# Ledger of designs, part 89: designed miniproteins, single chains, continued (2)

Each design is a single chain, and the fold is of that chain. pLDDT is the mean over its residues in the fold that is shown.

## One batch from the design tools (miniprotein)

Design m7093
Fold by ESMFold2-Fast:
Structure m7093 (fold): chain A 95 residues (1-95)
Amino acid sequence: GEEKAREAADRAGQAAGELGKTYGPEVFSAASQAIGAAMNAAGAGAKGDEELWRKYQEDGIQAANDMYKAGGDPVAAQRAAEASRTAAEEGIKAG
């Protein structure tokens, strides 16, 4: 469980890094924030903290909007978001 969560987090980080290499450091920063927000939202949701879950979802939407404004690739961004959701899900299962 925990090892799979780490592997998924590594994949999310690699996807953000690829975005940064293609579109620059502003896109990397925004993608990293979106990934972190998605993982935090999943963790809060698993704990039943609906208020914190909503906050992190809103943070993730804002970060994704900032990334698109910086000229990020929406396909690569979607892949990074999926990897972060997988990391959060595997982290929950490891508990």
Scores: mean pLDDT 65

Design m7094
Fold by ESMFold2-Fast:
Structure m7094 (fold): chain A 96 residues (1-96)
Amino acid sequence: MLKRMIESLPPEYLELLKELISLETVEEVEKAGDEKMKEVSKELVEELKANKDNKDLQEVLRLVAEALRRIGDVLTAKLVALQIKKEGKTLEEVLK
């Protein structure tokens, strides 16, 4: 399961995953992951507010879909980092 989740991440979120697993404690990974989730969630809310009067529904749906994808990638990176940290494994061991 973890290997497939890692392989599904875009390069920028794979780097986020590496940064998260480099933290010393599970609690630090949780906190850093939560802060990143708040950032991408705020971006979605701000995009929705900016486009509240936009009559181009296709454009609005595209922006929302892109924001939801970013949220999903950050959540995946956080969850994978937490699991790797809890298991005491390295990325290389999970990718075998």
Scores: mean pLDDT 79

Design m7095
Fold by ESMFold2-Fast:
Structure m7095 (fold): chain A 93 residues (1-93)
Amino acid sequence: MSQGQQLYNQGLKYFQDGDYDSAIDYYRQGLDLYRDDPRLQSRLYNNIGGSYLNQGDYDSAIYYARRSLDLDPNNRGARMTLYAAQVRRRSSS
């Protein structure tokens, strides 16, 4: 397993445990190692966005979902994260 895959798997483990701060830290480290894979970077940005969404930080969730879509416009997960964050931001105001 590459170091990037190890960081991704650690991030996913913390996400499943509800430790979104630790998940985000591991996903950010993974971005540095997946520089040559825009599709994997798109997935990592979406996972960061999803983590912020679960924390109620909708502005950060929107930012990272957009970064994900900039890299892969076909990332359906990122479109869903963006939509959910926009809806929840309006409902929380």
Scores: mean pLDDT 85

Design m7096
Fold by ESMFold2-Fast:
Structure m7096 (fold): chain A 66 residues (1-66)
Amino acid sequence: MTKQQIKDYILKKYGSNYVTVTQAAEVISELTGLSIDEAYRLLVERYRSDILTVDQVAGVIMDLLK
């Protein structure tokens, strides 16, 4: 799966270039198999933000799929 395909999926699902950490954790869990709680914790520790760009979320998913 390419980074662009992941970005397109998130954009279609949430309708925004920005997602909440909770929404990001849900997508990461869905696409990588991590629990929502693990994904949420990873995002909070890495970004220290309650809102993330679709590009940031797609990057995390790409890293986890390696």
Scores: mean pLDDT 83

Design m7097
Fold by ESMFold2-Fast:
Structure m7097 (fold): chain A 56 residues (1-56)
Amino acid sequence: GSQAKNRVVNLIATLGASKLRKLLDEGQEAKILKLAGLPESLRQFAIDVILATAEP
């Protein structure tokens, strides 16, 4: 939902898209979910938002 997207967008604004993409490359997806305050069921959604936002 929009709240979940806003949590990921706020995390990107705080840490930067490049840092979050590096965490994805390192397999630290669970850490991203904890930082965003999202459940495991939204793992793929969070990844998709980060990848979409990391590109110009």
Scores: mean pLDDT 79

Design m7098
Fold by ESMFold2-Fast:
Structure m7098 (fold): chain A 86 residues (1-86)
Amino acid sequence: SATTERIDELGRKLYNAGLLKTTSREETLRAVKEALIEAGRLPADASRGEVLDYIMNTPIEEIVKIAIEVDIDRGIELIKEGVEKV
């Protein structure tokens, strides 16, 4: 289906960006949900349907950018925490 192909494309892009350990659809949906919640794009209790609706209505490049920005922010926070504890 178009939905499945879109999830697979998104998973490939996230895997190539180093944000996924596998290209599985379930891992892709989990990672996207976590990133969108952290970015304030979805509520913390977002359903699978709400995640899929977001993916279908948002450009893949925008979702990838959000996931990368969330990962960078987490990395910066960890670096700052490490430096402050030294």
Scores: mean pLDDT 81

Design m7099
Fold by ESMFold2-Fast:
Structure m7099 (fold): chain A 88 residues (1-88)
Amino acid sequence: SMEELLQEIEKLVEEAKKAIEENDIKTFEAYLNKILDIARKHNLPRVDEIEALLNKALEAAKKGDKEAALKYLEKAMRLFAQDLVEMS
């Protein structure tokens, strides 16, 4: 269901945030890739915009800018949630 998919994404986002708190950039990247894979699998209308925001989150994380990384992740997740609602 759409609700189950949103819960799965929320868990992946929580794990990505924990990885950033621990300075684990590789684990952060792995969770961003899982989120992007789900967006592609479900053919989200704004998957290209979501990918761009997730890439910006990873770039910020690699530069040590955790605040910017989280803000880009949150922007990507707003688009993800909106696309799912619009598809329902």
Scores: mean pLDDT 87

Design m7100
Fold by ESMFold2-Fast:
Structure m7100 (fold): chain A 97 residues (1-97)
Amino acid sequence: DVAALLARKRARHDKYLDDYIRKKLNELREKGKTVADLAAERKAKKAKAKEFAKTKSRVSYDVIEEGIVALIEAVTGLTPDQLLALLEKKEEEEKKK
């Protein structure tokens, strides 16, 4: 039934979200970056892409970002900004040990 289907989708969503957070934090550690650095880079790229989006042509960042946002939304149901907030909380928790 609908309730059972929603319960299964929620369980998958939670698993994918946890896997995504873990993978992203590992990538940041490998590159010697923090979630704050990621947020600053994304904000700068988003502002630049938004400026280019006012023109007649698309930039590769916009095309890639649209694809990533669609995948993240489909898997987690969260926007990139919400994911950054969750990553920030998890990074802060790891710092506290």
Scores: mean pLDDT 64

Design m7101
Fold by ESMFold2-Fast:
Structure m7101 (fold): chain A 111 residues (1-111)
Amino acid sequence: SLYEEIRKVALEGAQKLYDALKAGKSDEEMRKILEEFVEKILELVRKHYPDLTDEQIEELRKALERLADTVLENARYYYKNYSDTEVELMLLVFAYLVTQEVLRLVERIKA
């Protein structure tokens, strides 16, 4: 399902961001991880909703880029303030919340 595929991408993205933060990666490398997240979500949306216009996809891209910025800020906060064990649990919750937000954005764009 689209839900399960988005959840998988969100969890993989959150894990990659956390690993990048632990490794002391640059803002450029973290931005690249976020760009890969946005592109993977757009690919899944195009696959499930092939009749969406280029304009609708571009509107969704902009919304996902704003969501990705929020994701990065939250990942930095979790990394700084929580233990590794707590962050692993928070990543599952975060992937769920991001999945719900992506689905809400897709429904808004379809309208």
Scores: mean pLDDT 80

Design m7102
Fold by ESMFold2-Fast:
Structure m7102 (fold): chain A 111 residues (1-111)
Amino acid sequence: LTEEEKKILEEFKELAKTHPLRDASVETQEAALVFAANSGDIDTALALAMILVEKYKGTDRAGEIVLNTALLLAEQGHLEIARILLKWVIENYPDSEIAKIAEKLLKRLEA
């Protein structure tokens, strides 16, 4: 991640701290994330992704959530933020299967 890309992610981490769904169940947060990503609501999708990453900190699930969010946002044409999320997965889950998937997808989006 570049310094600019890190700053973008940090801004969404701050939004996550005050999000109305921060205290909701993980099932509600995951469902809301998928809905927001599919509707192109980037701010809500990223805030919920950051909430879920913190809740699943240190687990493969956190990486899976970010990878799936990147895929949904890429499908909606939000390629810049999708690339940032894929880079985050690669940096935080080195030598994992999810990182390999993220690397293949990133190459396709940068082509």
Scores: mean pLDDT 81

Design m7103
Fold by ESMFold2-Fast:
Structure m7103 (fold): chain A 87 residues (1-87)
Amino acid sequence: SSLLEETIKEIRELTKEALEALEKGDAEKAIEILNKMIELYKEAREKETDPIVQLGLESEIQLYKDIKKLVEEGRLEEAKERLKIML
């Protein structure tokens, strides 16, 4: 849907912002941005009516949660590499 397409575009821009924060060593800002991305995917999942697409969105939520955990553990380079793959 166009709404999902708009969410994906916003996620891409937030991914770039999270990468910039990680490049500067700003783990706190990166976590704030990752939380916003997770919430956007949760909102998209709640509005989605296709169960296959909902499952895909749930998988994306888990991937961003895993990246957030890497940042929280101070594994910033690993978090950056995972975010780059998701662009």
Scores: mean pLDDT 86

Design m7104
Fold by ESMFold2-Fast:
Structure m7104 (fold): chain A 100 residues (1-100)
Amino acid sequence: MSAVERIKEDLAKLSLEERRRLGATLAQLLAQDAEELLNDPRLSEEQKKELAEIKKRALEIYKTLLDPNASEEEVEEALEELLETVRRFNELVKKHKELL
């Protein structure tokens, strides 16, 4: 089972409020990791563009998960997008390490 699939299963066992809190924490950490990787001068322009997009999406997801007016549907959609954004980041990191 992939790390993303395991996180998805673990999140499904939590209340909506608990999923919001953990999802927000994960989104914040993802944005921080993307920002740190953007400081690597060895990255191509295409890799930097993809990382900037990942950071932007993570911050947008974080805002949605912290919004007390967000509907349950908007929260669930934000959590699904978070898992996809984590998957994209992991694929990019794997490709970057193969170039080192």
Scores: mean pLDDT 80

Design m7105
Fold by ESMFold2-Fast:
Structure m7105 (fold): chain A 87 residues (1-87)
Amino acid sequence: SAADEKKEALVEEFVERLKEAIEKAKSTTELFSEFTQIAHEFNQKLKANPEIDKKEAIELFLERALELAKELNVEVLASFLETQLKS
């Protein structure tokens, strides 16, 4: 559906932003600050697009963010995201 395509595109946009944040962050504190900002903006985009299933979009974002954190060996972020996904 158009809503599912929009969900995928939005998740991909914010996962790419997270990748840039991981590559540019000089400390764990900076990375978590950037992650918090990215998560906040993602949630605002979901509120602006009520046709997107919020739960599915959040779960998809967290799953792809976890895969990215594992690929880039960011253990502290991966552990945090695994905890969020088990909730």
Scores: mean pLDDT 87

Design m7106
Fold by ESMFold2-Fast:
Structure m7106 (fold): chain A 84 residues (1-84)
Amino acid sequence: MTEAERLIARAEALIQGADDFIERAKQLPDPEVREKIIELANKIKEHAQRALEAARAGDVDTAREHLDQAIKYGEEAEKLLREA
């Protein structure tokens, strides 16, 4: 597997994970917490999609930067879900 193929697979996994966060958030009783997790999940998807585009273009450095941002938003969403 090339580095670009690895980054593509990771970006696709993060997009799927963001959709999971949205579905889990919909089950939460607090609408403010729900909205915050959905906002974070949308940011994960935005950065993961940019990483996917960069990796497909062969720009592995830009892809890594966007993946790092998506991971940080994912950690914030996971923390909110655990505290909910």
Scores: mean pLDDT 87

Design m7107
Fold by ESMFold2-Fast:
Structure m7107 (fold): chain A 72 residues (1-72)
Amino acid sequence: SREELLEEIRKKIKEYVEYGYEVGVDEGYEKLVEEVGFTGTAASRAKKLLEEGKSPEEAAEEGFRIAEETLS
């Protein structure tokens, strides 16, 4: 279902945002685009939040919000 798809996407977003937090924001951006299929806008927003010192949770939630809007 759409809800199951969105939940799976949210889990992957969190995983790759955490990767960006630990390894590097450019690496996280690349994973979000290639593995999750994020638009440059969604991935760039998550990257920027990590660069500004926001938690991986906050960056992931913002990225998911953009992705959910795109899938509407």
Scores: mean pLDDT 72

Design m7108
Fold by ESMFold2-Fast:
Structure m7108 (fold): chain A 87 residues (1-87)
Amino acid sequence: SEAMKKVEELIKKAEEYKRLALLMGGGVPVDVIVELYEKAIKLYEEAIKLAKDKKIPNQDEIVSKSQKKIAELEERAARLREEYERA
């Protein structure tokens, strides 16, 4: 369905932002990395909402996996925000 394709696109884009943030090395401002994590989180949240609203096949698995990814990225962002305040 078109809704399932949209959910897959949102997750793919979220994973791309996450991957970009993880590839950032020394010399990149921490606020830039945090912004990439926040963009990924928002896309996972949109995927969860769309999956639930459209009752997508495997919605429970999509929701569960996306929630775990959000939690991981929120922890990473929180740690980097602490470092940003120290720098």
Scores: mean pLDDT 84

Design m7109
Fold by ESMFold2-Fast:
Structure m7109 (fold): chain A 87 residues (1-87)
Amino acid sequence: KLSREEAIEKIEEILRELYRSLGYSEEEVDFLVESTREKLEKLSVEELIKHYREARKKVEEIMGHTPHGQRIIETLDKIIEILEQTE
């Protein structure tokens, strides 16, 4: 079982790898990760799981057929798995 702080650190690392793979600059990656950190700190684990499941469904519907969409879906699945293991 993961602590909330450990889960946030793992999610941030996964998101940094995703954004770099999509061609974002380090400054853009830092901005995007910091914006996400605010949400990860403010929402409950249950709210975050719901949010990322809804995001996954939206990505699948809009761009699931693209390589970018598939990378995002794989990333969201990893985030959901981490959150499901979080206290």
Scores: mean pLDDT 83

Design m7110
Fold by ESMFold2-Fast:
Structure m7110 (fold): chain A 124 residues (1-124)
Amino acid sequence: SMDKKRLEEALELAEKGIEAYEKGNNEEAKLYFQHALGLLADLKEVQEEMKEFLKELGIEVSLEEVPTLFSDPELRKEVFERLRKKYNLKTLEDIVNKIKELIKSKKNLGVLVLLIELAIHELS
């Protein structure tokens, strides 16, 4: 299916982002993560997983608000602070290692999107 192909392409791009980061190329890593995010964030199933996970973090948003979540700087900051606390993410390396784990498992894709957004923010 097109959704399966999009997911596979997104995970390959995220893996290339990790490889670029591990080689010290932060600008290239950011670019790959941005491309992976564009493919993942448009998937309805991923948006639904994001909403459910945000609720676990104590953040209530409608499904319609999920695609524009990171356009609000205050909400973005709150999501990132709660995500860091939940997974004990202190460094960009901790974030990248958690992304690597989720790519390998192909599970919790809503969490993967939030972690990629956090990585892009830290690389900016």
Scores: mean pLDDT 86

Design m7111
Fold by ESMFold2-Fast:
Structure m7111 (fold): chain A 93 residues (1-93)
Amino acid sequence: SSELLRKARKYAEENNIPYVLISGMVLGLEKPQEVTSFKEFGEIAQKNGVAGILTSHDMTKQQLRDTLESEGAEVLLILEKDGKVVAIFTGKK
């Protein structure tokens, strides 16, 4: 959603995190939800359009993208801090 995207942008700006904004975020969760697995993340993305925000991850951007896309999510925005993924936004594929 637009609100989640604005929140991600604010987070990136406040924490001096480089990010790439991409178009195509069409749906969002009314309430952000934490997920316990990439499978759950992909299922939520397919149902709601946006799976939510994942924070603090040791995978590379490419590994995370490949994993989430294999579960049916479209990767819209990845935020990094100190070479680590700290937040990711997905859309409905």
Scores: mean pLDDT 53

Design m7112
Fold by ESMFold2-Fast:
Structure m7112 (fold): chain A 88 residues (1-88)
Amino acid sequence: MTREERLANLAVAYALRAIGAGLEKNFDEIKKVLEDVIAETKRLLAEGVPKEEVRQVADIALKAAQEAFPEGKDLVEKYRKEVDELLA
């Protein structure tokens, strides 16, 4: 598996987890997915993946969470800001 394929698969996997959690309207479950996205962002940066590629993966997951769980917009916004700070 290439790095590009691995990153695409990670983005899709997190997006699907976010969609599932959002459809269940489980605040604790969506929060767990968002926390896992932050942990993955930190891991990818530690592995030397370019910031632009890491941002793309995180943005796909966060967008999926926002669209699936609009009631949690403030929570998604908080984690989006955390991603921006990590990629600064």
Scores: mean pLDDT 82

Design m7113
Fold by ESMFold2-Fast:
Structure m7113 (fold): chain A 88 residues (1-88)
Amino acid sequence: YEELYEKATGLLSEVARLAEKAGVKKIEVPVAKEKLSEEEIKALEEAVKATNEAHPGVELKLVEIPAEKEEEEGERQSARLREIKAKA
């Protein structure tokens, strides 16, 4: 847990610092919760909260994305390539 929290806090703090420098007030962090353990999700949520408290000029928000969207896109690309090869 402590390692996960430190990694998440470090990454999010760097992102928030860069966003403040760039004048970006809102950052949506896409997270495929299906690919993460409950401990990883909890560490990310606590890291987001801590980062928002440290950087009040920037709002970080976790946005849940379906893990299947990335996998489905990969499978569709493979199926498309197979169809093209079969028709040639």
Scores: mean pLDDT 67

Design m7114
Fold by ESMFold2-Fast:
Structure m7114 (fold): chain A 85 residues (1-85)
Amino acid sequence: SAEEAKEELEYAAQLAIRNALEATDVSEAEVLAAINAALEELGLGTVSGTADNVTVELKKEELTEEEIEAAKEAIGKAIQALAQK
């Protein structure tokens, strides 16, 4: 369901933000921008909030398990790229 997809992506985004803030000197705004760029590339939605309270807004009413996994992978890659620059 869209609700389950939101929860999965919110958890992945929150974990990614927390890890990036602990590992690098990036701001929450930079991390959110990187995650948003990754999700927009997939056409899935946007993310907002803070490391402790993340909200995801989906463009689709339903996401497949493959789309959810692709989004989680894209979030992880975006954080890795941010940490390298």
Scores: mean pLDDT 77

Design m7115
Fold by ESMFold2-Fast:
Structure m7115 (fold): chain A 67 residues (1-67)
Amino acid sequence: MVPRPLSQESLRELARQGEDMAKRGDSSSAKQTRDSLRLLRPFSSPEVGELLARAERKMEEVERKAE
């Protein structure tokens, strides 16, 4: 299935927001952000998918530090 409601620009912006949250160390939102990034990753282009994966990894690092 190919989703058209989500633009690649919006997905890139979401990845940037995830990285910003990771920089702030906001562990309370980390799980929700990771879930959102993971859910949207299959619907991204390969290039944007890499950006989403990077944001997910940074949020994962924040979650690991909080544990």
Scores: mean pLDDT 71

Design m7116
Fold by ESMFold2-Fast:
Structure m7116 (fold): chain A 65 residues (1-65)
Amino acid sequence: MGREAGARIRAVAYGIEAGVPVRFEKVDGKEVFTARAETPEQERLLRRGGEVLADVIGAEVVIER
C-alpha cells in the first residue's frame, strides 16, 4: 500500500478511536483533515491523526472545539 493511503488509514483509525467523524477535503489543491473534538482526549487523538497526514502528504489540520 502507498504511503499516502497508509497515512489516510491511520488518520481514520485515530478518528474511530476518538469516536469522532473525520473528513478529508481538497481546498485549493491542499488536502484538509477536518474534525470536531468535544474533549481534550478526542483532540489529542485527532491531532495525532492529523500530524500523520501533515507529515506524509502536507495536509492542513482543522480541529474544532
Scores: mean pLDDT 77

Design m7117
Fold by ESMFold2-Fast:
Structure m7117 (fold): chain A 91 residues (1-91)
Amino acid sequence: RAEELRAEIEEAEAALEEARAAGTISKAQEAAALYGIGLLYAQLGTEEDLRRAAELLRRAIALARETPGADPGVIARAEAELAAVEAELAA
């Protein structure tokens, strides 16, 4: 349901922007938010949405790697999802 995914993305992006502006978000929380938004874009499945998903997942992975004590399993899951999105774009 594209309309529901678009609404969820808009809400999540607005919440992330507000948290960044307020300084209330840690790098780990920002990485998790970017990962979640990236997954929503991946679910939409259009070429443009998959490109956006890849951008967000790359940023999420980068922020997670900058976070001391980040869960390696979270990074591995984000890397697997990025690989899947890149494979869809290459097909």
Scores: mean pLDDT 82

Design m7118
Fold by ESMFold2-Fast:
Structure m7118 (fold): chain A 70 residues (1-70)
Amino acid sequence: MFPEPTETLPNGYRIRVRETSGAPGAPTVTFEISVYKDGKLVRRETFTLPADDDLPEQLRRRVEEVKRRL
């Protein structure tokens, strides 16, 4: 189970990652990344990742891709 992480970027954006679906033994997990600026939602992306040993690394890579575009 992943916690709901919130990260504040130096440029004033705040990223929140939420697990929207997933259970122990499920083959995939769905995540929602929400991006805020000045308290307003500016971007929201939903994506599904395989629930394997690389899940934390794949999630981190998706978050980094979002950060790179901000």
Scores: mean pLDDT 73

Design m7119
Fold by ESMFold2-Fast:
Structure m7119 (fold): chain A 66 residues (1-66)
Amino acid sequence: SESEELKKKIIETVEKYLPEDERLSEEQKKKLIEKVKALEANSVDEIMEKYDEILAEIYDSLPRLP
């Protein structure tokens, strides 16, 4: 389905670029990937909304480096 294809693309993008984000610990990276994989939605729009929420929660929990 379109939702499953988008979810797979998000996971692949996160797995590709997340290792380069030095602000995130390995545990936080694993949790982000698991949250994306566990994400359930009825539409592409819901997946995008929940993904943005997950990103905001992860990055807001990190100390802001100057």
Scores: mean pLDDT 69

Design m7120
Fold by ESMFold2-Fast:
Structure m7120 (fold): chain A 68 residues (1-68)
Amino acid sequence: MKEEALEQLEGLRKMVENDERLSQDDKKKALEEIARAEERVREATSDAEQRAILWETSVWIADIIAKS
C-alpha cells in the first residue's frame, strides 16, 4: 500500500520535472509539495489517509499545471 502511493508520487515528480509549461519557481514549489506528501505517506497508518494525501497532492499539482 505505501509502496503504491510512493510510486504514484514518484510519477508526479517526474511529470513535474519534465513539464515545459511550468516556471522554475512553480516546479520548485511542486517538487517541495511532493516531498512533503512522501513524508506524510510514510507516516500514514491507514489506506484511507494515504489515498487522501495522494489525492490532495495530485489535485494541487494539476491546479498548478492548469494555471501555468
Scores: mean pLDDT 79

Design m7121
Fold by ESMFold2-Fast:
Structure m7121 (fold): chain A 57 residues (1-57)
Amino acid sequence: SMEEDFQRGLEEARKAIERQKKAIDEYEKTHGENDFVKYQKKRLEEMEKALEEAEKK
Protein backbone atom coordinates (compact mmCIF):
# COMPACT_ATOMS: atom_id res chain seq x y z
CA SER A 1 0.00 0.00 0.00
CA MET A 2 1.01 3.66 -0.32
CA GLU A 3 1.16 3.88 3.48
CA GLU A 4 3.55 0.90 3.68
CA ASP A 5 5.69 2.38 0.87
CA PHE A 6 5.71 5.74 2.69
CA GLN A 7 6.77 4.18 6.02
CA ARG A 8 9.54 2.21 4.27
CA GLY A 9 10.72 5.47 2.65
CA LEU A 10 10.84 7.23 6.04
CA GLU A 11 12.86 4.39 7.57
CA GLU A 12 15.37 4.48 4.69
CA ALA A 13 15.62 8.29 4.97
CA ARG A 14 16.29 7.99 8.72
CA LYS A 15 19.06 5.46 8.11
CA ALA A 16 20.59 7.69 5.40
CA ILE A 17 20.56 10.70 7.76
CA GLU A 18 22.21 8.64 10.53
CA ARG A 19 24.97 7.47 8.15
CA GLN A 20 25.53 11.04 6.92
CA LYS A 21 25.75 12.34 10.51
CA LYS A 22 28.43 9.76 11.35
CA ALA A 23 30.35 10.63 8.16
CA ILE A 24 30.30 14.36 9.04
CA ASP A 25 31.43 13.65 12.62
CA GLU A 26 34.34 11.51 11.36
CA TYR A 27 35.37 14.14 8.78
CA GLU A 28 35.28 16.88 11.46
CA LYS A 29 37.55 14.81 13.77
CA THR A 30 40.14 14.64 10.96
CA HIS A 31 39.83 18.10 9.35
CA GLY A 32 38.26 20.29 12.05
CA GLU A 33 35.22 22.53 11.64
CA ASN A 34 35.67 24.14 8.22
CA ASP A 35 33.14 25.64 5.77
CA PHE A 36 32.39 22.18 4.31
CA VAL A 37 31.55 20.78 7.77
CA LYS A 38 29.39 23.83 8.61
CA TYR A 39 27.51 23.49 5.29
CA GLN A 40 26.97 19.74 5.79
CA LYS A 41 25.73 20.25 9.39
CA LYS A 42 23.22 22.88 8.21
CA ARG A 43 22.04 20.56 5.41
CA LEU A 44 21.74 17.65 7.86
CA GLU A 45 19.63 19.79 10.24
CA GLU A 46 17.33 20.73 7.34
CA MET A 47 16.98 17.06 6.33
CA GLU A 48 16.16 16.04 9.93
CA LYS A 49 13.46 18.76 10.14
CA ALA A 50 11.99 17.65 6.79
CA LEU A 51 11.84 14.03 8.02
CA GLU A 52 10.10 15.09 11.26
CA GLU A 53 7.49 17.06 9.28
CA ALA A 54 6.95 14.12 6.89
CA GLU A 55 6.42 11.76 9.87
CA LYS A 56 3.59 14.01 11.15
CA LYS A 57 1.51 13.25 8.02
Scores: mean pLDDT 81

Design m7122
Fold by ESMFold2-Fast:
Structure m7122 (fold): chain A 83 residues (1-83)
Amino acid sequence: PRPSQEQIDEALALLKEYDPEAAEKLGYDREVLRTIMEYTPLGSSLIPQSERTDPAVAAAEAIMGVKKLPASELLPIYEKLKA
């Protein structure tokens, strides 16, 4: 599914709140978050396709990519972000 601009902005906001250093390291790049939502990056196979445009999923995957975290960390981070 195609992510909306609102979903991308919400993902960036969640990333800034949860991990501001990861957000800064990505240069606050909305295109990275769009790419995550559209192209199913590493770890997202554990999440249903219907949730892949979820801003919390995109933020969690961006944090994992920046910090080189294993796929097992995706769900714990996602649960904190969607609260």
Scores: mean pLDDT 69

Design m7123
Fold by ESMFold2-Fast:
Structure m7123 (fold): chain A 97 residues (1-97)
Amino acid sequence: VSQEELDKETALAIAEIAAAVIKNDLLRRGVPQEVADEVRDLVIQAAEELVKKSNDVDKIREGVHDIVRAGIAAAELPPEERVPFLREQLDEILKKL
């Protein structure tokens, strides 16, 4: 296994853990299961696209950090704004690749 493959696996693991934490926080705040699941799935899907589009270890690490920050920022918004904001932020992050 190459260092590049290990860095990609690490990035995906970080995104999955962060997505689970964000989902659980949203559920604890009384956010509907469907919305919490959509936020989780968007974070994970963006990380999967990042590792598919880039082989640059630094871009992968920075991109995962940006994806996680976008998820956290979305969680702080009013319910109706969370998913639209997250989709827009994730698209912008992935376009930089």
Scores: mean pLDDT 82

Design m7124
Fold by ESMFold2-Fast:
Structure m7124 (fold): chain A 87 residues (1-87)
Amino acid sequence: MAERKRLLEEGKRLIEVGQELIDTTLLMSQPGVVLPEEVRRAMHELTMELVKERGGNVPAEKAPLLVLEEGEKLVEEGKRLIEEAEK
């Protein structure tokens, strides 16, 4: 069955999403950078969900670090799935 193919596609998707979150977070940390409204909204919604998971006790200044950590976790998980699928 095509289970290996599905794991490979899922792994690639997680790496792409995770890397996009990392890159976007770093861009948002630079003064004067204007991102599309849709991207800013998506990043805000994700940040609020991550803050909620920690009980809402996260300072606003540290909230972007939660998104960066999430992106890094997705990249690592995606790499693991790809390695498993290729074996």
Scores: mean pLDDT 77

Design m7125
Fold by ESMFold2-Fast:
Structure m7125 (fold): chain A 70 residues (1-70)
Amino acid sequence: PELRTELFTDADGTTPVTSARADVLRGSARVTIDADGRAILTLGPGPVEVVVTVTGANGTKTLRIRTDNP
């Protein structure tokens, strides 16, 4: 099964995301942006490590995520 999570550029989660990218270091992951500017990270099963960069009007945020989803 896949895990899905939403990504934000601000603490309030109100600023639309205009671009997003995922650099997969281990496992499988992808990031998409919907019509409302919501960035959704999808993480595959098993060990995953990904560096995600999201950009909005308030700037760019980068985070490293590690999961192990059965």
Scores: mean pLDDT 78

Design m7126
Fold by ESMFold2-Fast:
Structure m7126 (fold): chain A 110 residues (1-110)
Amino acid sequence: SSELKKKIEELEKRIEELGKRIDAAKTDAELAALLDELGDLLNEAKKLKDEAIKAGDKESLKEVKKVLERLKELGMKALKKAETIELINRAIGLILSAIGEIFEVELELK
């Protein structure tokens, strides 16, 4: 639980730095690389979700939900900057993935 909390806090910091980089992105190539990194952070959040569920740690699971909500917000920011159908589709895919993970967390928080 203490180690899980530290992992969540470290992930939150990486997400906030990624958000700043998305805000600063000026090219499709930069945005594509940031969408790859956003996908990696989503996969890491999913692993922390699974770890919290296995541990029965509802407090950490609530914090993971906040992380997933923030990742959804970053996907929406990337979508606003996307100028190609490929980048638009990638951003939408990440947003939908984050929404799915949020719903799974809500079901576990019964």
Scores: mean pLDDT 90

